# Ledger of designs, part 71: designed miniproteins, single chains, continued (3)

Each design is a single chain, and the fold is of that chain. pLDDT is the mean over its residues in the fold that is shown.

## One batch from the design tools (miniprotein)

Design m10604
Fold by ESMFold2-Fast:
Parts: structure tokens; sequence; C-alpha cells
Structure m10604 (fold): chain A 87 residues (1-87)
């Protein structure tokens, strides 16, 4: 479905931004790491919204997937706050 394809695209984009955030953090560029982490959080939030819409049609498995994505957003927000304290 188009929504499943969009969910997959958002996951790929989020993973790419997370990779860039890790690379920037390892290089000591905390400002750039936060910038990429913000982009990854945005993609994860959009993915959670798409998964919630899919859950209305596909049911409990997709609802759990949406909950997992929401937990990922919370974890990334916490990591961002920790990095912001380091700069």
Amino acid sequence: SALRERLLELAREGDEYLKKAVEAYEAGDYEKAIEYLDKAIEKAREAAEVARELAKEEGEEMRRHAEELEAVVEALEKKKAEIEKEK
C-alpha cells in the first residue's frame, strides 16, 4: 500500500539522519549531531503518525508498531537533551 511504502521511506530517511548524527557526535561536532538528530526525530514522528493511520485499517500489529515508533521518538528526544548538556 502507499502508506506502507511511505512508512518504509520515512524509516530509511530517519536511519540516514541517525547515521549522520552519530558520525557528527563521534567527530565532536555536537551542534551538527543535534541538527541531524532533530531531522531523525522529525522522520520518526511522521512514521509514528503513518503507522497510527495504518493501524486503523490493519489492526493490533500496526498499533504496536506505532507505539514502538513513539517510544523511539521519546528515546531520541532524551538523547538530544543529553547531548545539548555536553555543548
Scores: mean pLDDT 87

Design m10605
Fold by ESMFold2-Fast:
Structure m10605 (fold): chain A 74 residues (1-74)
Amino acid sequence: MKMSEEELEHEVRVSLIRILLGILKSQGAEPAVIEAVERAIEAAERGDEEALKKAIEELRKLGATEEAKTIENA
């Protein structure tokens, strides 16, 4: 199997956001924060950069600034 740099970056991003979601669920994070992270995963899986940015901004508005930063840097 061949993975391009873009495919690898996409897969790594999705994996990191999924790990974050697992951590948030285990910590009992606010449902709105969990939902925003789930939207970020869906956007990342589709390669929808506009939807991903929107999910990140939703997290910032919810006060989940560290979670938003983690997704942005993934």
Scores: mean pLDDT 78

Design m10606
Fold by ESMFold2-Fast:
Structure m10606 (fold): chain A 57 residues (1-57)
Amino acid sequence: ELREAAERLLKAVEEGDAKKAAEVLEEMGIDTSGLSDEEILEKAREAAERLLATLAA
């Protein structure tokens, strides 16, 4: 579910857990291979914001 993915991504970003963020992003079909931990966390934050915006609409 999109809400669960958004919540998991936000928690990973808040905790600075790039590994958890990468796991959720990959479950969503986003390839995180070759990205740094900082890049993974930034993508996770952006993905969470987009999912929350979609759920709010």
Scores: mean pLDDT 79

Design m10608
Fold by ESMFold2-Fast:
Structure m10608 (fold): chain A 58 residues (1-58)
Amino acid sequence: GKLVVAIKDYTGKKPWELTIKKGDILEILAEVGKNYWVVKNLATGERGIIPTKYLEEI
């Protein structure tokens, strides 16, 4: 899938949201509406939903 980098720290507030740290490399698995992606953190293998404003395509 497409790779993205976390541009900011984000702490998941819901059980389906992923917690990420700035500089994490993630793979886009699916889009959920215009403003959220389902992603996998490549370092941890964790999957969840993140607001797209915290991510940039590589």
Scores: mean pLDDT 83

Design m10609
Fold by ESMFold2-Fast:
Structure m10609 (fold): chain A 60 residues (1-60)
Amino acid sequence: SKEDELLQEAIDAVREAVAKGLTVEQITELMDELIRKAKEAGADPERIAQAVVETLRELL
């Protein structure tokens, strides 16, 4: 589904940001942008936010 595509895109973007050594501030801005993009596309912003937070917890 489109929501599953957006979810995977958000997870991949966060993983890449951590791998590149982005700062906490830069990662926070990225998270906000991904959540905004999901909301604009009609996806559940809470689901995207939860997936991103759980991905960060695994990587940090």
Scores: mean pLDDT 81

Design m10610
Fold by ESMFold2-Fast:
Structure m10610 (fold): chain A 65 residues (1-65)
Amino acid sequence: SRLTERARALLAEGERALAAGDGDRAAKLFQESGVLATIAGDEALLAEARAGLRRALELDPSAQS
């Protein structure tokens, strides 16, 4: 579905934000992905979004991100 496609796109953007050290941006992207995964009823995508959000929230804020 379009919701599943968008949720996966947001997961990919969140992973890129994590790689760039931008935990705040990554957290927002993973949270949006989780919302769309929930609406789509995609439990696997929701699990991936939740895992990404946990990783983002563990990242220390950096002036470089």
Scores: mean pLDDT 82

Design m10611
Fold by ESMFold2-Fast:
Structure m10611 (fold): chain A 113 residues (1-113)
Amino acid sequence: MEEKFREIAEALREAAERVYNGEDIDKVRQELKKRLQELGFEVVETDDPDEIIAALEALARGEKKIAIPKNMTPEQFAQLLSLQALAVEAAFMPKEERDRLIAAIRDGVRGLA
């Protein structure tokens, strides 16, 4: 389980970097979805910030769930991928530290313009 979570955090960060470097967002999204499914993660296709936050909180609890919105700009999508990588890392933190990180992630998602 921990190995797959490390692989997913790395995949999320790589996808964010690819989007920041100007790669086609649809191609990156499709390849990321395939990688997530191969690692046994559920892909939640949603543009609702509350559903995205719920998926991030589930991920931080060690649940294999990643939010992939369809209608974000490349910058917003890259930022969300980076926040989800942090949520993966939160799953291995003590509860109090995890709860603080999740609060920061929630603020980050709501701050996506």
Scores: mean pLDDT 79

Design m10612
Fold by ESMFold2-Fast:
Structure m10612 (fold): chain A 95 residues (1-95)
Amino acid sequence: STREEMIAAARAKIDGIARETAEVLGEDVYEVARRLAELELELRELNPPKELLEELKKLNEELNKLLEEKGESKELYREILKERLKAYEKIKAKM
């Protein structure tokens, strides 16, 4: 079934992203990275309103600025990942 194949492919992609993130940032962030990747795919399929897309864009710009201002570190990337998950969960709750 094409639908079953698409679901399997999406799950494999989410797992791959989470594993790659955990390999770089630490195994303890696997579940955070997995949930964020899952939410990113869900929001993409739900076609969020322009206002919510602008909110996500502003958040990503602020987080990128934080990396530039404080300097890139593993610890800062871990905090950014957690803040992104929290924001994406709030955006989904508004839909």
Scores: mean pLDDT 80

Design m10613
Fold by ESMFold2-Fast:
Structure m10613 (fold): chain A 56 residues (1-56)
Amino acid sequence: KQEELDRLRRELERISEELNGLFAGRPRDDVQTSDEVQRLAARAAELQARVEELER
């Protein structure tokens, strides 16, 4: 349980860092960030829901 939680949180942290990189590193009007942001956001939401289910 704790090891699964830790793995999920590490994956979320990685995705969060990637999202932060996209927002901070690229222009706000860069249309190509939309696809990557939506894909990462969807994956982060899925992992976050699973983390909350396990740690609550």
Scores: mean pLDDT 70

Design m10614
Fold by ESMFold2-Fast:
Structure m10614 (fold): chain A 59 residues (1-59)
Amino acid sequence: MEKASPLALRVARMHEFLGLSLEEIAKRLGISRATVERYYREALEKQGDLLKAFKIALE
């Protein structure tokens, strides 16, 4: 069993940088949309500053 943080970061990256909907991410990862929403929410809550830094770094 893998930790949730790598998947949470992947979900956030796919949504923020690739413009994929949470539903599309769920289909690509083979998990439910509710699980994807949980990962995305956790990424924003625990690593919101890191996600902001990633956006700045890409500019």
Scores: mean pLDDT 69

Design m10615
Fold by ESMFold2-Fast:
Structure m10615 (fold): chain A 65 residues (1-65)
Amino acid sequence: SVAAQRAALEAQAEAIREDLREQVEKNLSKYSQSNPDMAQKLLEDYERSLEAIDEWLARRLAALG
């Protein structure tokens, strides 16, 4: 059903967001004091990745109707 497809896409997006959050938190804990430039780049890449996921999800949901 369309509802099941919608729920699956939303669940997939949330799983990707959680995975990205865990990775960025781990990397920021490692680099924030020793390499602040790397930490800043990682944070910017994380924000960009979240924007891309939101855009991807919006497009996929729109395609369902």
Scores: mean pLDDT 87

Design m10616
Fold by ESMFold2-Fast:
Structure m10616 (fold): chain A 56 residues (1-56)
Amino acid sequence: STPAAADAPPAAPAEVEEALARAERAMAAAGRVEDVAHYRDGAAESGAVPDEIEVA
């Protein structure tokens, strides 16, 4: 069945920070520090855990 009416709770700040820290480490290790800054800024502004990292 499809839970279309299900309401997902907003991501907790701590969970967002942890997800961002993981992404930052991964990107930094790959040498993409600028992407880390952009990704973090966007996610932090939304106040939600990023579902997917998109890089143009």
Scores: mean pLDDT 59

Design m10617
Fold by ESMFold2-Fast:
Structure m10617 (fold): chain A 99 residues (1-99)
Amino acid sequence: KEAELSELVQKAIEAMKNGDYETAAEYFEKAAELAEGVRKAQFYSAIGDAYEKLGDYEKAAEWYEKALEIFPHPGIAKRLAEVYRKLGDEEKAAEYEAK
């Protein structure tokens, strides 16, 4: 389990470094399926980061919201606020900035 998880995370990180954000999101999704709690939330946040790099702000918001449901973290909330601002939703952006 841990060896498999570590391999998936390493592949996801290399994909992010290489600008292959779609592949990175796929590997982080597989890693998230093997994880629970805060670790799973961190992988969901990383998937959001990958979609934000792709300019897919709607998917980025979806994954950041999933991460916050598991573990409310101010850093993830701020990323979500920025994504909502890029989507033109200033009301939601302000709401998450306050968290």
Scores: mean pLDDT 85

Design m10618
Fold by ESMFold2-Fast:
Formats: structure tokens, sequence, C-alpha cells
Structure m10618 (fold): chain A 57 residues (1-57)
């Protein structure tokens, strides 16, 4: 679903060395592509970025 799409896109962008802002943007685009609304896409992308940072600690 949209959550997994956001996480996967964000993880890819993060691994490519993109900025946190670009990571969020990629997550938003992936969630929207799966039919999430703009607010949900932003929330899912923010959570994905947080999870990526937490898992790299």
Amino acid sequence: GAELAAYGAAQWAYDEGLSDEEVKQRGIEAALAKGADEKTAQELSDRALQAIHDNRA
C-alpha cells in the first residue's frame, strides 16, 4: 500500500545520499502514486524518514 511505497522510495533516496527534503519528496510522490491523499502522503513520508533515521542509529 501507500505506506510501504513511501518507505521504499524514501529508503532508496536516503541510500543515494539525497537530502532529507528530497527523501521526504520521494516518499510523498510514491504515496500519492498509490492513491493516498496529500495529507496522508506527507504523514507517511515523515514517518518513513523518521524510521530510516532511527534504524541507522
Scores: mean pLDDT 82

Design m10619
Fold by ESMFold2-Fast:
Structure m10619 (fold): chain A 84 residues (1-84)
Amino acid sequence: LSEEEKKAIAEELAARITAILEADGVTVLSASARLEGDTLHVDVLVASLDLSPEAAHAIARAVAEAAERLGAKEVIVRVRTPAQ
């Protein structure tokens, strides 16, 4: 894969996660995905952690598919809310 193709896959993953969460009624403040070495990093900032099991399953599937396409050996997914 070219660097452009890797970036496109990561950007598509971030957009897909945002769409899944917003369809589930979750306000997404930021979502990013990047490949660093052999590790796929996913960082999602949400207004609240009101995630349904269906949305969680859809996100897990999207992440797994992107990791396979990118040849990632490890995946780190971080979902967080703003500090109060």
Scores: mean pLDDT 84

Design m10620
Fold by ESMFold2-Fast:
Structure m10620 (fold): chain A 65 residues (1-65)
Amino acid sequence: SELEKISKELGEALSKGDLDKAKELDKKGKELAKKNPNLDMLKLNKEIGDKLREIGDEIQKELLA
């Protein structure tokens, strides 16, 4: 639930061009994953990881375009 919320908010921040907020949310998501390794979030982590990677790639492409 928390990881889902972070992923959604990260997408919103990126849509608004709020890179500072996007960086904060990415950091928060990573910290949450480190603090709760026993959440058995393997499947959710893959979905979130894929989305975060895609978002990160978009940020880099927008900066380089």
Scores: mean pLDDT 67

Design m10621
Fold by ESMFold2-Fast:
Parts: sequence; C-alpha cells; structure tokens
Structure m10621 (fold): chain A 65 residues (1-65)
Amino acid sequence: MEEKREKVAKDIKEKFGLSEEQARELVDLAYELQDPEKIVRAARLRGIEISLEQAEEILKLVEKY
C-alpha cells in the first residue's frame, strides 16, 4: 500500500512541479478526503495552492493505483 502512495506522489510531483513533501501531503489528503473541493481547501491551509482540476487529477491517479 505504501508503494502506491509513493508512485502517485512521484507522478504529481512531475506533473505539477511540486516538492517531494508537498506531493506526499497532497496524496495523503486525497486518500483521506476523497473529495476534490476538500483537498483544495486542506492543501491551502498547508500553504499548497492547487486548482480544483489538479485535485480531481490527483484523485484519478489515486483510484488508478
């Protein structure tokens, strides 16, 4: 299960130009919240600015892996 999270984190780091820590945080939020609007809001509270479209793409990657 940890390998799946690492794979998604690497993919979004490459796609969005994020740091490794930011990518890991976003993946953890996606697994926990499963809602793109909630992910955007929670990410903002952590100083990570992403769009609703980016949050939806992260959720699709999480579902694929």
Scores: mean pLDDT 80

Design m10622
Fold by ESMFold2-Fast:
Structure m10622 (fold): chain A 73 residues (1-73)
Amino acid sequence: AGRAAEALAAAVAGSSAAGAAEVAKNSTGDIREGLTLLAAGDYERGGRLLAAAGEKDPEATRKAAQLALSVAG
């Protein structure tokens, strides 16, 4: 568990830093901190926080990652 959330976080970091920043504004806890770090280019720490959040709440973490990807254009 958590590998899908980590893979999505890595995809977001490479494709949509702006999307990650936007979703982070409306998130809390580890999801917010992880997405904020990804938007700042700290994808190692951001990915770890999103993986941990994915273990605690896989649905919320997956939804946040997908929403960030949708802002990539």
Scores: mean pLDDT 67

Design m10623
Fold by ESMFold2-Fast:
Structure m10623 (fold): chain A 60 residues (1-60)
Amino acid sequence: SAMQKEIQKLIMEEASLGVEAIHYSVLYRITGDEEYKKKFEELQERIDEIKKKIEELLKK
C-alpha cells in the first residue's frame, strides 16, 4: 500500500540520519569541535520530526 511504502521510506531516512548523527557524535567526542556538536544536534532534530511522522502514520 501507499502508506506502507511511505512508512518504509521514513524508516530508511531515519536510519540514514541516525548513522550520520553517530558519525558527528564520535567526531565531537574525539576533537571537541563545536561544529560537529551543532551538526549532531541538527540531525537529532530532523530525526525527531521523522519519528513524529511515523507515529502519526501508524496511528491511522
Scores: mean pLDDT 87

Design m10624
Fold by ESMFold2-Fast:
Structure m10624 (fold): chain A 62 residues (1-62)
Amino acid sequence: DEYLEKGKEYYEQGKYGEASGYYEKAIELDPNNGEAWRNLGELYEDLGLTELARVYYEKAEK
């Protein structure tokens, strides 16, 4: 998934805004993409938004 890969690239660069945008695009194309949901959870956890991160982790598990 091109959007998932771009999201990871921006996340590795610390560009969380761009990373979240690409992860959201990956989910838009495939709502069952658990990896994209987990990556969004990790991103929000890194931003200190722990409750938001938990919601995304739950979506990653179904």
Scores: mean pLDDT 82

Design m10625
Fold by ESMFold2-Fast:
Structure m10625 (fold): chain A 88 residues (1-88)
Amino acid sequence: SLRDQLRAEADRVVAELEKDPGVSPETAAAIRSQLEAAVDAVERGDYRKAAIHATSAALLAVSTGNPRAAEAAKRFIQAVDAAMEAAK
């Protein structure tokens, strides 16, 4: 399901950040918070807020310099976009 995919992509971002000793726990928590807010917004049908939170998470993930986290965040945005298109 789209919800299972969305949560799986969010979990991948968090897992890559938690594996990276160069990423502070505070930065990882900030990214997790944005990912959780995006998932919650999709579950409410608030796709505008979902896009804002997903974009914020992706920008923060890119700022860590971790290419795997950045790639996972890109997949998360694609999952949010797929959920938006399915809702139209």
Scores: mean pLDDT 84

Design m10626
Fold by ESMFold2-Fast:
Structure m10626 (fold): chain A 68 residues (1-68)
Amino acid sequence: MQSKEQIEIEAEAAMLILRARLLADEETKEKVIELAREAIEAARKGDLEKARELLKEAEKLLREAVEK
């Protein structure tokens, strides 16, 4: 079974994907979805630090894109 931290990372990634699909332009949407999916894969491999960094990068990219 996945750890609680892995579940939390997957939930955050899913929310970022949803926000990107609703709020972002096509280029930003693709990049955010890719980063979120990479974060899920990193978490599943046990690299929680990398997963959290990828989620932060995706969130920053989405935030900067929607504020323009």
Scores: mean pLDDT 80

Design m10627
Fold by ESMFold2-Fast:
Structure m10627 (fold): chain A 62 residues (1-62)
Amino acid sequence: DIKPESLKEILKELNMPEELIEKAAKIAELTAKGINDLTEEEKKEREKILKEVQKALAEALK
């Protein structure tokens, strides 16, 4: 799995939508604070966003 911080850099390189970059950055920040401090909603959103970003990267790298 790729680190959230690294995802931000890759997204910029691939000219991904700013929306995805901002979401990835937010999730990375939340993750850095500790997963135990996240709400159930935040944990769910984090995983969802990570999956979406990974799919976008796979598409862009094609």
Scores: mean pLDDT 70

Design m10628
Fold by ESMFold2-Fast:
Structure m10628 (fold): chain A 58 residues (1-58)
Amino acid sequence: EDEEKAREAFEKTKISFGEVTDELGRRMRTVSISPFPEELSDEARILAARLIAEKIRA
């Protein structure tokens, strides 16, 4: 049940990447993640967050 909700939330989540330049001229990466569209249990939110984190670090 919670795994199914986490999977659906992950699929509906949009991840976008950008870059900004700091005061030292270094490029820094930014990540924007859309909020989950549905109410989830704490367990389902943790699972969805882990799936998103794996996608970001890959």
Scores: mean pLDDT 63

Design m10629
Fold by ESMFold2-Fast:
Structure m10629 (fold): chain A 93 residues (1-93)
Amino acid sequence: SKEEIAEKVAELLRSHGLSLEELQKIYDAVRNVAKKLGIEVPEKPETKEGLIESIRDIILKANDEQLKEILDAIVKTARELGREDLAKGIESL
């Protein structure tokens, strides 16, 4: 389900030891895609957990086609950050 995907994404983001800067870059990529898709995006959080929870909330607001674009944005940004294990984890969802 979408709820299971949202939970797994949050868990993957928590488990890969990302810095605040890396999570901000992933959040910014997700936010940019969400805004293009017409998804309401909350005010940008300042903490790692806040950024992860905002990404989770954006996923929960997405339909199936929007979800694919959001997950693709996370995968692309994870690869740009050299986080290949995270990218593969997201691709397996």
Scores: mean pLDDT 88

Design m10630
Fold by ESMFold2-Fast:
Structure m10630 (fold): chain A 67 residues (1-67)
Amino acid sequence: EARELGDEAVRYSEKAAELAEKQGNTDEAQKAREIADGARRFSDEGRVDVARLLLETAKEMLEKLEA
């Protein structure tokens, strides 16, 4: 579960980073990349709680960028 949540968080955060870069929003792109790095690290550690939080954060970030 932690790995699955982490993989999803990475996918959403990478989409957010790409969209933010396309919009010229370097700060949001950097934040999204940090979420991806965190998702990989904490899912490897089996931290389901953190992986889930990062997935929710990545989804929210992508929604805001798509608006």
Scores: mean pLDDT 80

Design m10631
Fold by ESMFold2-Fast:
Structure m10631 (fold): chain A 56 residues (1-56)
Amino acid sequence: SMTPEQRRAEAEKALASLKKAQTLVQARAGLAELKKYFPEEKELIAEAERILATFE
């Protein structure tokens, strides 16, 4: 029932929360949320995956 624009805005909020993650566990939870609820937001998911790589 959300518009594509509303879905994008919510996905951007989820990515912003992921960027505040202090642990790999928190960052993985944020990525899982993006993949589960916003699978169409491929660019945001790719950005989240790049952030997770920095925890290596």
Scores: mean pLDDT 82

Design m10632
Fold by ESMFold2-Fast:
Structure m10632 (fold): chain A 97 residues (1-97)
Amino acid sequence: MAKIENLSAESISPTSLKVTFTLVSDKPGEYKVVVKAYNKATGELVASNSTTVKAGETAEVTLTGLKPNTTYTVEVKVFDKKGKLVGSASTEVTVKA
C-alpha cells in the first residue's frame, strides 16, 4: 500500500496551484500519481494533472486553469502499474488573487 505524506497545496498565481507531496510505499519502484482539483462549493472537477513518482521521492505537480478567490479540494490518488488505486490523500486550498 502507498501513502502520501506532507501533502501541501500552494497558490502560485491567480489561476494555478503547486501541489507538493512525498510518496511512501513498502514496494519500491514507480507509481502513477493523479492530482485533481475540485471546486469545493460545486464539486466540479476543474483541473487535473498526472506524474510518475518513485517510492520515497518528493514530487511537485502544477495545476492550471483555476479561478482566483475560489476554494478547491485537491485530491491525490496513487496507482500501481496495473492501474489499481493503492493510496490517496486530500487537502483544501484557496487560490489567491
Scores: mean pLDDT 85

Design m10633
Fold by ESMFold2-Fast:
Structure m10633 (fold): chain A 55 residues (1-55)
Amino acid sequence: GASTAATVAAVAAADLRAAGVDEERAQKYGEQVGRATAQGNAEEASRIGREAAGL
């Protein structure tokens, strides 16, 4: 749901910033991870997170 997407997006964005990803990029990718996770697409969420981190 929306609350799950928002929570996961915030956590993912914070993790990406901690990994050295810039604020704007971290926020955009965090939102995408949150949406994928809320839709039950864990593999897509993982892929997006790795790409954002340069992995």
Scores: mean pLDDT 76

Design m10634
Fold by ESMFold2-Fast:
Structure m10634 (fold): chain A 75 residues (1-75)
Amino acid sequence: MEELERAKAMFENARLALEEGVQRAKDYKKQGKEEEADKIVETIRRSMDLAAERIAQVDPELAEELRKYGEELLS
């Protein structure tokens, strides 16, 4: 299923972007750049939401896994 493979690729890309973004936000907070860190977190939350909505059209369970992963990583 071409659409399912595309959804899996979108999930993997979103997961990697979320991990890198969270690490970048932590690095900025350690440098005292709190406003920049908050902006990165906001941007990542929006990107994750958009990816999850698109994934949900093909695989709702995979979209739920992405949301849970993001919540765990951002908590």
Scores: mean pLDDT 81

Design m10635
Fold by ESMFold2-Fast:
Structure m10635 (fold): chain A 99 residues (1-99)
Amino acid sequence: MLDESFVAEFPQNLEAVRELVDEIPRAPDEEIPGLESAALLLVGIIKRALQAEPTPEMIEGVRELAEHARERAEASENPLAAEALRLIAEALEKAVEET
């Protein structure tokens, strides 16, 4: 895959993760592992974009999304959803840290 493709799709991938973060607390338990896996795959693509051509705006967007995921995890009444959201937040934070 080309790094230019990861950068071009960055806003779409960031929004897709945000949508998954908002969906996970509302999902049935059986769907949460699939949503978590999809989000973590997209976070991997986001990390590749940050490693290729990081901008302050991209870094800030990922940090804001990580904070949003953490807040959703803390507010979640479902322990399985809370765990998935925490893992997504940690992956987003690590993507910024490794940039």
Scores: mean pLDDT 83

Design m10636
Fold by ESMFold2-Fast:
Structure m10636 (fold): chain A 114 residues (1-114)
Amino acid sequence: SKTLEEAIKKLEEGDWLGAARKALEITKEAILAILKGDFKSAEEKIEQLRKLAKAAKKAGDYKLAKTIERVVDLLEEALELYKKDPDSKETILRIIGLSLRAIGELLQLELELK
């Protein structure tokens, strides 16, 4: 993915804020894929976030790595909920809640990174 490649480049340059913003972009794409029932795209975006978390650890950006790991857990829970009961209003509301929490984790990190 171009977005993942750009995120890794920002980590290599020491641009932690730029990397966090790219993680948010991938997170938004994953949420949209889940809500559309596009499981393949959702799983691909979650895998990109896992790769970015590993790259962040290698670069020494432990805050971004831990934040992305929490985001991945939230997105995986949302994807499992959708796969189990996609037609439930309760499931959609829970997915929205998990999605807002995932976005909030990365926005909070952006505020901490200057």
Scores: mean pLDDT 88

Design m10637
Fold by ESMFold2-Fast:
Structure m10637 (fold): chain A 59 residues (1-59)
Amino acid sequence: SEEEAKKKAIEAVREFEKQLGKKLSKEERYGLAYAVALQLGLSEEEAEKVAEEVTKELE
C-alpha cells in the first residue's frame, strides 16, 4: 500500500542518513523514497506520490 511504502521509505531515509552521518538532500530523499515504492510493487504514479509525501514530511 502507499502508506506501507511511505513508512518503509522514511525508515530507509533514516537508515541511510545514519550510515552517512549526515542528512540527505531533498532530491536524494525523493529519489530514495521513489525507489523504495517501486521496489514494493507500486506503479510509477503511486511511487511519485509516495516520494512527494515523504519529502514533505521530512522537511
Scores: mean pLDDT 83

Design m10638
Fold by ESMFold2-Fast:
Structure m10638 (fold): chain A 55 residues (1-55)
Amino acid sequence: SKKEEIEKLREEITKLSEQYNKLLAEARKGDADAQQKMLELSEEIAKLIKEIRAL
């Protein structure tokens, strides 16, 4: 069902958001690898949000 797909996508967003938040301290110190990973995570989160909106 659409509800089950939305729940699964929300769980994925939550996991990616937790990873994003863990990188904040390193990125603020100027860690380029942390900054790059945060960009990748934000793009993936945005993609999942678009998938939810399409359902």
Scores: mean pLDDT 85

Design m10639
Fold by ESMFold2-Fast:
Structure m10639 (fold): chain A 80 residues (1-80)
Amino acid sequence: SSEERKTLIEDLKELIEGLDEMAKEYKDVNPEVAKVYEEARDQLRELLKQLEEGKISVDEALKKTSELLLEYTKKVLEAV
């Protein structure tokens, strides 16, 4: 629905901001972790753009967000 799409857009914007802040925080202390957060941020920015342009459904965006978060969580744990 339009309401679900708007909520997901807002949630993705907040998530992207959080990832950007984490990337900045880790840049000097663990550059490999910072890079993982930057890659996650950039992938979610692309997903947000597709969602805002109506190129992807809410269900597809949720699935891709979940898959990306799992992938990047694993990469962060490997980089620590």
Scores: mean pLDDT 87

Design m10640
Fold by ESMFold2-Fast:
Structure m10640 (fold): chain A 64 residues (1-64)
Amino acid sequence: MSDAELAARLRELGARYAALPAEKRGATIGPLGEAAELYARGAPAAEVEAALDAARAVIDALEA
């Protein structure tokens, strides 16, 4: 995945996170924060993708 695609996924998940009720946001901050931190420090794309996939799974479950 390109850097632009990783940044786009992070923005999408951040927007979805912000749309969650306050009581649900606490459950997602860890995985999403991890993905953002890995991206910011230039971690390998595979690690950022795995962290984004984990964050997405948590957000998807909370939205269902």
Scores: mean pLDDT 78

Design m10641
Fold by ESMFold2-Fast:
Structure m10641 (fold): chain A 79 residues (1-79)
Amino acid sequence: MADELLEQLREHARAAAEAYAAGDLEAAREHAAKAEAYREQLVRLAEAGEMPLEEAIRRALEAVAEVQREAAAALEAAA
């Protein structure tokens, strides 16, 4: 289900951001790669007609933007 793929995308994207904050660059890369794989699966479902392409991309971008906002807020708070 696309919502489950989106949840996996969010979890791995968040784990990547947390690993970056902790200085664990290897774990950050592994989680980022998994997030990218789930994003590709979400786009593939849209292309197969399982969901609108715009909807799949919008959800994936929203998930990435949320993680990026959290990372930016953490950096600003640390400054």
Scores: mean pLDDT 72

